# Designed miniproteins, single chains: the designs that were tried, part 37

Each design is a single chain, and the fold is of that chain. pLDDT is the mean over its residues in the fold that is shown.

## One batch from the design tools (miniprotein)

Design m1348
Fold by ESMFold2-Fast:
Structure m1348 (fold): chain A 93 residues (1-93)
Amino acid sequence: KAVEYLERAIEHVEKAIEALRKGDVEKAKEHARKAIKAANEAADAGADPRLLTSAQFLLLAAMVSADLGDLETAIQQLEAAKELLKRAKEEVE
């Protein structure tokens, strides 16, 4: 179900935020990529593609911000992506 993929995407975003707070950029990017994959699986399962496209853009932007050393901006972008994923989950429940 789309809900299961969205829950997985949200969990990976939360783990990416935790990794950035610890300064682990590589682990954060790994979790961001897993969140993007789960979001794609959610879209295929019927979740709103508009919300998921916006969330994926923010996840990609967060990885760029993290690579540039702007961890504060990266965390804000990840939190914004998480909010969009939560909205997508509420719409399919």
Scores: mean pLDDT 89

Design m1349
Fold by ESMFold2-Fast:
Structure m1349 (fold): chain A 64 residues (1-64)
Amino acid sequence: DVDEVVERTREFALAKSPEELKEIAEQLEKLGYSDYAKKVREAVENGDREKAAETIAEAVRDML
């Protein structure tokens, strides 16, 4: 179930530190999702962990 995986990913990302969220952004960039990687980095730099988690979940939805 795509929706279940996406929601689980959001919860997982919300538990991550800013440093770990930046590492996730680097992985997204390596996978060719540079636009999502940029959005995650910007959200982390602005202190918006919720936005970073939503962006990671959106990227995972696009992968599935």
Scores: mean pLDDT 84

Design m1350
Fold by ESMFold2-Fast:
Structure m1350 (fold): chain A 62 residues (1-62)
Amino acid sequence: MREAQEEAGRLVDKAEEALKKGDYESALKYAEEAIELGRKAGVGRVELKRAEKIAEEAKKGL
């Protein structure tokens, strides 16, 4: 579903913004939500890869 993939993209953007602010907890939550939504909506490879990278980076900052 196109709308769910667009939501995943918005969550990735929020996760990236939180990561840049040093809010690692929020960055991880948004990234994990984007991964879950992307998997349920079908394989959004670009969004999933970005979310996974942000999640790993946020975990290192915690």
Scores: mean pLDDT 76

Design m1351
Fold by ESMFold2-Fast:
Structure m1351 (fold): chain A 79 residues (1-79)
Amino acid sequence: ELEEVREALKTLEKDLEKLKELLEKGELVDEAENILKQLDDTLKQLEELKKKYPELSEEIEELEKKIEELKELIKELLK
């Protein structure tokens, strides 16, 4: 289970990197509000995972930082 969670975190990191590239190219501007909501939900899920798996707290915190940076990028694109 811990290893499955770690794999999921690695997949999420890769997905966030792809999302950032698409947003920087302006590909997803029309979906920006929906993406912001999904990122907020993901942050909430990551906080719960950090409580359940303290051994992954460092990896989760790195992902949380990337998500916050991505949210700021989207906010700039919306206005």
Scores: mean pLDDT 81

Design m1352
Fold by ESMFold2-Fast:
Structure m1352 (fold): chain A 66 residues (1-66)
Amino acid sequence: EERVAAAEAAIADHPDDATLWVQLGKAYLELGEYDKAIEYFEKALAIDPTNQEARELLEKARELKA
């Protein structure tokens, strides 16, 4: 999975970059892996709680999982 691999490589180099965790969450969301997407969006919010995109995508992932 090209998007997942790229995001994981970037996170390995910059683990405190909330935007990279959001990108990884988006990749898993597109794959239908909602549990992983939720986990990664929560990780992004732990780093940057003001990240509106992470909050919106977390809500969307939870809704799609339900």
Scores: mean pLDDT 78

Design m1353
Fold by ESMFold2-Fast:
Structure m1353 (fold): chain A 64 residues (1-64)
Amino acid sequence: SRDEVIRRMRELVGKLQDAIDNKDEKGAEEYLRQLEELARESGDPSLEAAVEQIRRQVREELEK
């Protein structure tokens, strides 16, 4: 269900934020990859757009 996908994505976003805070670039890339996979499997364009926004934010944070 969409609610289950959103709940799982929120959990992954939390883990992604922890990886960024710890300067763990490899961990951040892994969690981002999992988010992209979940959004793709959901078939929901709004979730795919949300993950693209997260990708941009992660890139900016890792660059500083």
Scores: mean pLDDT 81

Design m1354
Fold by ESMFold2-Fast:
Structure m1354 (fold): chain A 109 residues (1-109)
Amino acid sequence: MEIEERIKRAVRALDADPRAVHRASDFLSEEQIEKDIREAAKLVEESESFEELLAKLRERGLHPAIIAAALAVFLLEKEGLSKEEAIEELVRRAGVDETDARIVVEAAL
């Protein structure tokens, strides 16, 4: 539940920011976003590594905004990274746009 709420907050932050490259609400219904966030939260809890989580999120075909949000929560919660470290790792390891990475990490804190 805590992980799910943090992912939801990050996804909503992207939707609210006109600078964001990826906004889930531009492509998905609210009901589909809620469902995909719940699945992403399960994958965050079940995954032992960032690389495993990234592969599973991509295999599920989740929207880039939801992938970025889930990965941000993983880096902060499971890897214990600082805000700036989590932003750098999202860009480096997952190819997330730097603006989107900053938005999701700041919202997921």
Scores: mean pLDDT 89

Design m1355
Fold by ESMFold2-Fast:
Structure m1355 (fold): chain A 55 residues (1-55)
Amino acid sequence: SEEEIKKVWEEIQKLSDELMAKIDAGELTPEEAQAMIDKLRELSKKYLELLEKNK
């Protein structure tokens, strides 16, 4: 559904903004960076799958 697509996109945006803020602050550990990147990859894959199903 379009609603699910929008929700996943918003989650990607929030996590991306959080990652950038932590990088700018110099507070990002390698372990934290890996976890955030892994989550972004999962969300991006889900976003593409939802987009394909609603096309």
Scores: mean pLDDT 81

Design m1356
Fold by ESMFold2-Fast:
Structure m1356 (fold): chain A 71 residues (1-71)
Amino acid sequence: MREAIEEGAWRAYELYYGVTREEVEELDALVPDEEAGRAKLAELRARRAAEGEANRARGEELGREVEAALA
């Protein structure tokens, strides 16, 4: 039962912070290496900012496509 709760928690985390569990683990592994960690974080932030805009637009398009298909 712990895994189901853990999955739910990670989905919520991904939704609010825009990072997956795997990405968090990668960043955590780089904590002793500040330069590598900072470079990885900058790349992740840039990618998530771009994906956030694209995902918002895509979500709206998909919602309308689904509604049209069900009508």
Scores: mean pLDDT 64

Design m1357
Fold by ESMFold2-Fast:
Structure m1357 (fold): chain A 83 residues (1-83)
Amino acid sequence: AALEALKALEAGDYEKAKAYAEEALKEDPNNALAWAALGAAYLKLGDYEKAIEYAKKALELDPNLKPAQAILKEAKKKLEEAK
């Protein structure tokens, strides 16, 4: 579930966070928090384009989801710095 993904992110287990977020999305593809967790995992793994994609998906479902807003901002900044 999305909560397990968040706990894995806090523990620094980014691959586990990705796996838990993907499982949560298989159960509920409208789970904005799971999309945000997937975006955060990709951000930590250095895939900034995927982080932006999934953070945007989270915000389409819940525009007020602060973690998704933060992930989108940071991922865009990292992608711009990488150019």
Scores: mean pLDDT 83

Design m1358
Fold by ESMFold2-Fast:
Structure m1358 (fold): chain A 61 residues (1-61)
Amino acid sequence: ATAEQRRLAALRAGDPEALAALREASRRAAEGVGEVLKLPPELVERWAQMLFDTELEAAAR
């Protein structure tokens, strides 16, 4: 199995470490985009939450 397949399996199982890693990755991605696009903090936080939720939904499929 690839590292990505193992990550998706852990997220599907509700692994706390995998969930924490996804939350941190989503936050960092949103912060990076927000810095480049000069987004207000409110949009950065909303984008981080949307990225996290979208990835969890994808992993559950």
Scores: mean pLDDT 78

Design m1359
Fold by ESMFold2-Fast:
Structure m1359 (fold): chain A 59 residues (1-59)
Amino acid sequence: MSLATALATLSSSLTDTQQKILNLLLQDPNLTQSEIAEKLGISAATVSAHLAAINKILA
């Protein structure tokens, strides 16, 4: 399933991936996108997109 397909559904709540990213950042807010990507086994670009969504929710 593509990121774009899921995006409208995800705007209403955090996804499993976004929840994992948020938990990692709560443990260590200095983690880079590349480090999060390595921990989760996804691309840094995907992490960047999810971080943008999380920041909009938290801000």
Scores: mean pLDDT 71

Design m1360
Fold by ESMFold2-Fast:
Structure m1360 (fold): chain A 76 residues (1-76)
Amino acid sequence: ADTTLKALNLSNNEITDISWLKDATELQVLDLSNNKITDVSPLKNATNLHNLNLEGNTVTDVSPLEGKDVNITGVK
């Protein structure tokens, strides 16, 4: 949990678990493209997140992010 973290590019890794981002509440931009992520529920408390890239993952359910003003790309 790093409260100063506003933008993070984690693209092109073998990431499956993002539970460590559960406390990154100041995140505004997050690129998770080309990973192996299936669950985005750890991002439910990212209230400042306005851009999320999930291209190349197998995420089909973004309901944990419903009600947030976030632009999500790459959902299947």
Scores: mean pLDDT 79

Design m1361
Fold by ESMFold2-Fast:
Structure m1361 (fold): chain A 58 residues (1-58)
Amino acid sequence: MSAEEILARAKEIAELLKAGDIEAATEKAHQLARELGLTPEEDPEKTLAKAVIAALDL
């Protein structure tokens, strides 16, 4: 997955969190973590942070 794709997915998760849709944000964050081979966190914001770091580091 490209860094641009990871960032786009991260933005979608951030927008869901901003809208208060915690269930959808958590589901998308866990899916993104699985696709990146990362361990999903219970907290979707922590999973989002891991995904963004992975995207920036490549």
Scores: mean pLDDT 75

Design m1363
Fold by ESMFold2-Fast:
Structure m1363 (fold): chain A 60 residues (1-60)
Amino acid sequence: MTPSAEELRKRAEELLEEARRRHDVAAMVAAQDALKHVEEGNLEEAARNIEVAERLLRES
């Protein structure tokens, strides 16, 4: 799956809001980094940070 920049941005924003609700600082940082990478056009790094944020939220 090769998600578009818009899909990556939407997913990262959803993960950031979830991390904020759960006060998971590590997941917030990963989601924030994903958003920064989307803005910079680094979609591969954005996808990696989304995966990290998802893993952290699953392990909480």
Scores: mean pLDDT 82

Design m1364
Fold by ESMFold2-Fast:
Parts: sequence; C-alpha cells; structure tokens
Structure m1364 (fold): chain A 70 residues (1-70)
Amino acid sequence: MLEELAEELRELAEEAENPEVREALLKASDAIEQGDIEAALRHLEEAIRKSDNPELRARILEIGRRLAAL
C-alpha cells in the first residue's frame, strides 16, 4: 500500500514539467518510504500549491486523500 503510493508519486514526478513540483513529489515519496505521513502530506500540499496543471493537482489530491485515510 505505502510502497505503491510512493511509486505512483515518483511516476507523477517524471511527468511534472515544473521542477519545484517534481522535487516536492519526490520528497513526499521519500517521506512515505520513511513512514513520515505528516511530512509526506506537507510535501503534497506544496506540490498542489505550486502546480498550475489541474489534472496533475487532481491526481495529487487523490493520493493525499488515500494517505490521510491511514
């Protein structure tokens, strides 16, 4: 479950054109792998704030919702 979310975030980071969004997604993935859910959620919020792509933001929000349900 957590490994799948971390992998999905790495895939989204590869699709992200904005380097700040890419870095935030990678940091969120790393935080998930470390079990730091609070840090992961903070990094996802940063990625949403910095992204101007509505489709990418929607996918990040869905991952965040799944993570917050833990």
Scores: mean pLDDT 83

Design m1365
Fold by ESMFold2-Fast:
Structure m1365 (fold): chain A 78 residues (1-78)
Amino acid sequence: MKERNLGDILFAQGKYEEAIEYYQKAIEENPNDARSYNNLGEVLASQGKNEEAKQYYKQAIKLDPNFSLARENLKKIE
């Protein structure tokens, strides 16, 4: 939880590389954290890395099929 919260703060500040590091740490601590996969996808999309973002949104949806935000984010890229 703390790692994801720090990632969110860094993302809001435009510190994309640092945000990615903290979301990756959150995923390492909890590989089933669909929200961290979605948030990592959002950072990557903000960097124009749409194909990488798409993979992370798909993983978030696999972990939580009812994750509406991840579904909406995937539609915007597809």
Scores: mean pLDDT 84

Design m1366
Fold by ESMFold2-Fast:
Structure m1366 (fold): chain A 67 residues (1-67)
Amino acid sequence: SAEEYYEKGLKYYEEKKYEEALEYFKKAIELDPTYAEARQNLLVVLEELEKLEEAEKYKKELTELLK
């Protein structure tokens, strides 16, 4: 489930394994694009990794979902 992937992402984030955390938060959002907590933590991880272009993509996706 999206929640299971989110929990795995949090575990990797706590271990400072940001690339692994990113992958699991992406999987959570793939299963539930409206999963706000997963998206928020994905953006935090992308900022830690300085992947600003990818963060912008996910922010635009949220804007389209809210229309």
Scores: mean pLDDT 79

Design m1367
Fold by ESMFold2-Fast:
Structure m1367 (fold): chain A 79 residues (1-79)
Amino acid sequence: SKEIEKYKEAIKNAKSDEEKAKAYTELGKAYLKEGKYEEAIEAYKKALALDPKNEEAKKGLVEAEIEIGMKLIKEGVEK
């Protein structure tokens, strides 16, 4: 998870809420790529808390929520 570590470092070193929101959005994308949908949702929500108009974070949040729903259906959790 070199990408995840990279964006966690970017969040730590962010100098503004806008820069931190961008770093959280990229962290969410990295989590989505690794199939870590719950972590992706949390990262995107943090990005939207800092920048509510961030369209990439909104899109990523919807995608992560769809993916976790599809995973639950495939695993037969819902009867």
Scores: mean pLDDT 82

Design m1369
Fold by ESMFold2-Fast:
Structure m1369 (fold): chain A 56 residues (1-56)
Amino acid sequence: DKPDDAKYWFDKGLELLRQGKIDEAKEYFKKAAENYDPEKMTLGEYFLARLIAEST
């Protein structure tokens, strides 16, 4: 297992969005926001992930 990396979760979320898997993408963006690391993600990426995860 390696999904402790916020950047991994964010990139996977983007890939799922490209595939049209919106619900799965939201889960990955939620994980990215929960595991946010300012050295691995920009503040903009954090807010984007959070907004997508909370869009219901």
Scores: mean pLDDT 76

Design m1370
Fold by ESMFold2-Fast:
Structure m1370 (fold): chain A 66 residues (1-66)
Amino acid sequence: VEQVAEDFREAALEVGVPEEVAERAQEAARAGPDPATALTRGAKTLMDAGVPNDVVSEAVRRAVER
């Protein structure tokens, strides 16, 4: 779970998400009990921050491929 949260933060930064938003997504992901929930919480945090859906999808894809 912690590793998935870190991977999601890195993926978000790679696709151009601001560092502050990526950090918040990592914290949300870290609160998840499993990798799938972690990714879901991270993605929701990005969407709630106004990140476009295509960018959120790319961040999730990169995190999963990690």
Scores: mean pLDDT 77

Design m1371
Fold by ESMFold2-Fast:
Structure m1371 (fold): chain A 85 residues (1-85)
Amino acid sequence: SEEEEFIERAERLAREAEELLERARRAIEEGDLEEAERLILEAEILLGLMRIILGIAKLMGLEKAAEHIEELIRRLDERLEELKR
């Protein structure tokens, strides 16, 4: 279904962003702030793509996909804000 396709695409982007954020956390722990900033930027780009997918899902009336994607974005935003502190 279109709902499943949107969810699967968003989940793939979320997993990639989570990996980048985990690597960024490790880079911060090691004192490699340049690498951490690069990884955070890449995660922010993926999060931006997820927001575009969310917008399209909402325009198409894919209510379940939109709700699921919005929750994924919320969790990633919280992790990003934690790393920037």
Scores: mean pLDDT 88

Design m1372
Fold by ESMFold2-Fast:
Structure m1372 (fold): chain A 82 residues (1-82)
Amino acid sequence: MAKEKLLEAEIELSLALMRLGIAKATGDEELAEALEPEIERAREYLEEAKRALEEGDEKKAEEYAEKALEAVRRALELWREL
């Protein structure tokens, strides 16, 4: 369901944002610069998914929620390179 995928993406985005905060706090500028573009992409896809849900386009909402999950998971994978 589109709402469940959107919630999952929002939860994982919160985790990615926490990890970005750690990179920033520890002065890891290279990691922060690598994480920020993926987090920004995830945020944009989440906004598109929410708009699609408001318009009743559940298929489009699911597609954008899936793209948001892919972007946030890329950010989480980059964090493993610490």
Scores: mean pLDDT 80

Design m1373
Fold by ESMFold2-Fast:
Structure m1373 (fold): chain A 59 residues (1-59)
Amino acid sequence: MQEFVEKLAKELKENPTPELKEIAEEILKRIAEIAERYPGDEEAARKAAEELVEEVLKK
């Protein structure tokens, strides 16, 4: 999970546009919500966060 947050942070540093910043903030918020939803299931939380980040960054 942290590796995806790092990737998102790197992307924001490389392309500091308002659009990318807004997307990054939304993703980080959703990742936090997913982790809170699966506090005992790191694998499930990680997979959900990974899919979310990949979907956005692919665009």
Scores: mean pLDDT 68

Design m1374
Fold by ESMFold2-Fast:
Structure m1374 (fold): chain A 60 residues (1-60)
Amino acid sequence: SLSEKGKELVEVIEEVSKELGVPKEEVERIAQRLILEIGPDKFLELPKEEQKKLLIEAFK
């Protein structure tokens, strides 16, 4: 079952994928890494724009 927070994360992943021209699979990998490092509760509580910013910065 996909929670509302999970749906928002999927949208963020799609937006980052489109913005950077990177496959969604790669964005999902980076998202999983960030969630592991920051903690799932902390990451998912971040505003959508902050989640997006962290994902984009992780592709450096």
Scores: mean pLDDT 79

Design m1375
Fold by ESMFold2-Fast:
Structure m1375 (fold): chain A 68 residues (1-68)
Amino acid sequence: MYVAHIKTPAEYAEAVKAVVEKHGGRIITQDGGDIVAELPADTDLEAFEAEVRKATGGKAEVHFVPAP
């Protein structure tokens, strides 16, 4: 699995959560616009990042780390 650290303005948090769920992921933590999500190992990370950027008008940063 991958862990995605997503930083977005708080008004886009629900849109980002919807994109995570659409890709089969789940929210681990949320603090306003700072979201940590778990994504399946077979997730298309480029498609996920593109959908997050589209949902947030390009205002989100996404960082992927391999899960231990």
Scores: mean pLDDT 82

Design m1376
Fold by ESMFold2-Fast:
Structure m1376 (fold): chain A 100 residues (1-100)
Amino acid sequence: SVELEAAGLELELLAREALRLSEETGKSIRDVVREELERLFPDFSEEEIEEAEEIILRTVEALKAGRQDDPALRRELAERGLRFYRRYLPEAAAQAVAGL
């Protein structure tokens, strides 16, 4: 679906940005991802931050392993990203889909 493809592309872009920032700052990828998630989603609980962090870190590992073109892995990560958005930002996800 277009929504699933968009979620997959967004995760890949976020993972690539995290890798770049880690290289530029000398911070670990995990620290960069956590700082960005806390900045973007200040109202998220620790559990929500940890779940989002894991999805992004798994995407980073797929990129580092050269598995970004594995269709099963791409689909799995995109579905996890989409489910996360729908779970934690249902109003924003609904508006993005419904065009409100």
Scores: mean pLDDT 71

Design m1377
Fold by ESMFold2-Fast:
Structure m1377 (fold): chain A 95 residues (1-95)
Amino acid sequence: PSEEILDAEVEAALHIIGATISKKAAERYLKKGDVENAIKSYEDAIKHYRRAIEALERLIELAEPGSPLYINARKTLEQVRKDLKELEEKLKELK
């Protein structure tokens, strides 16, 4: 249904934005030598990316296979999974 699709799309977008903000905050802390706050901000970014993945998986399930929305959601999911893995690896190096 269109409302469930919109809700999933908005939830995914908001969590991607949240992850981006937290990642930028972590990078700023790291440049200042504030490793403790950088770790916390990266952990927040990881949490947001995980929530975005859940929302994108719901969106893909609800969207018509082969539609532009379906194709774009799959591409976004692939990118978010890659970004999450890179952040998890970076966080392990900082701990």
Scores: mean pLDDT 89

Design m1378
Fold by ESMFold2-Fast:
Structure m1378 (fold): chain A 96 residues (1-96)
Amino acid sequence: SEEEFKASLEAAKKVLEDAIEAVRNGAPLSTISRLLVAAQIELIAAEYFAPEEKREGIRKLRDKVLAFGQAVDAGNRDEAIRLLEEAKKLAEELIK
């Protein structure tokens, strides 16, 4: 349903905000990894409840979260923050 779709995206957005703060504050990789998993769980739920016209947007959002994980593993924190901020902005657009 639209309500379940929006709820899952709002939950994902909150986790992305927490992940941006964690990366900026130099949180342990274990903390960042747990937030990445939490974001992916909410995005899988959002994709399941997504109307057809928003599915491509959810797929792009999931790709950005995967790219964020790769940037963290590479030690590129500036790129990781950029990808998370882009993911958050995309989530905000999809909630509309």
Scores: mean pLDDT 85

Design m1379
Fold by ESMFold2-Fast:
Structure m1379 (fold): chain A 55 residues (1-55)
Amino acid sequence: SAEERERQIANIRAALDAARANRDLTTALVALHEAKKLGDEEMVAEGEAVVAELR
C-alpha cells in the first residue's frame, strides 16, 4: 500500500540520517540495499550519495 511504502521510505531516510551522523558506512549500505529492494529510484540515489560521502 502507499502508506506502507511511505513508512518504508521514512525508515530508509532515518537510517541514512543516522549513518551520516555516526559516519557509519555499514548502516548506509544496508539502507541503500533496502532502497534498491523497494525499487524507489529517488531513495536509491539518496542512498548512493550518502555512501559516496562516507567512503
Scores: mean pLDDT 85

Design m1380
Fold by ESMFold2-Fast:
Structure m1380 (fold): chain A 65 residues (1-65)
Amino acid sequence: EREELEARIARLTAELRDLHTELLELEKQQAELGDSLREEVERKREELTKLAEELNRLLAELAEL
């Protein structure tokens, strides 16, 4: 249970980091290519927000153990 939460937190942290890196690269490309990447950037931002919220919830659950 605790190990499962720790594993999920580690996985989400890695996904959040990867997604953040992808978002930065997309934002840089969008500055050069214009609105063609806008939809992809917005989608990545939504995913990042959801992962951050889930990570915070899991961290709170771990703190209760």
Scores: mean pLDDT 79

Design m1381
Fold by ESMFold2-Fast:
Structure m1381 (fold): chain A 68 residues (1-68)
Amino acid sequence: EEEKAIEELRERTEQRFLDAGVDPETARQLAESVANFARALIKKGKPLDEARAEAEALTDRMVANLRA
């Protein structure tokens, strides 16, 4: 169940980077990094919902930086 939620997060994150103009290869790599960040938070004891929220916040910051 956690892995399914993280995979769904990865897919949404990849699409967000594609929509921001990132090339497909880089978008895939960045999405995988965000998914791994969420997995690391869960391993450290964060609840799934908090880990997902922090991963989405990271994606928001990364996308904002692409506009600078």
Scores: mean pLDDT 84

Design m1382
Fold by ESMFold2-Fast:
Structure m1382 (fold): chain A 62 residues (1-62)
Amino acid sequence: EEELKKWRERRIKEIKEAQKAGTLDEVSDRIIDEGLRRLIEELKKAGVDPETIEAVENALKE
């Protein structure tokens, strides 16, 4: 939970900075990639089957 809170705060900070810099599109792509990695990590820790994790990753990267 502490890690999730820390990750969320970092993401919010990056979005605010990107909004000011006019690079929101580029930063959004990076945040989505980080969010995907975080989701995959959480699914793995929750004991979700590797095949299901791969299917989710492929669907999001399509």
Scores: mean pLDDT 70

Design m1383
Fold by ESMFold2-Fast:
Structure m1383 (fold): chain A 70 residues (1-70)
Amino acid sequence: KPSQEELDEVLDQFKETAEKLLEEAKKLSEKEREELIKYFKEKVEDLKEKFPELAEELDKLEAEVIEKMK
């Protein structure tokens, strides 16, 4: 069972990854951004499977990041 500190660290690391993806998205074509969004959604689902305690926060982060990529 992961500790709260481990969960917080995982979420913080994923937020950093999401910010990097947002910066990259600004340089991409519409088609490449669609592929990046699919990749991001897949990573969110993988992380939710490993850390179900983070599912609600990950869903919120996914929605926010995808909105910013548009």
Scores: mean pLDDT 81

Design m1384
Fold by ESMFold2-Fast:
Structure m1384 (fold): chain A 66 residues (1-66)
Amino acid sequence: SLTLTGAPVPDPEEQAKLEQAGLRGQRAFYQSADVAEEAARRLSTSDPEHAELHREVAERSRELQK
């Protein structure tokens, strides 16, 4: 089976928050913004056009969740 006894459970504290799917979604969204910003910074010297796209995604994500 895909689900085993304790394999899919991250931490006792995280498990307590499973019912709050909204918090999980919001948390992932903020994390995505940080990842996009890092990608934009890394590409700024080698591929500035592509870096601009990542930066725009990060800005929009932060604006929507601010």
Scores: mean pLDDT 60

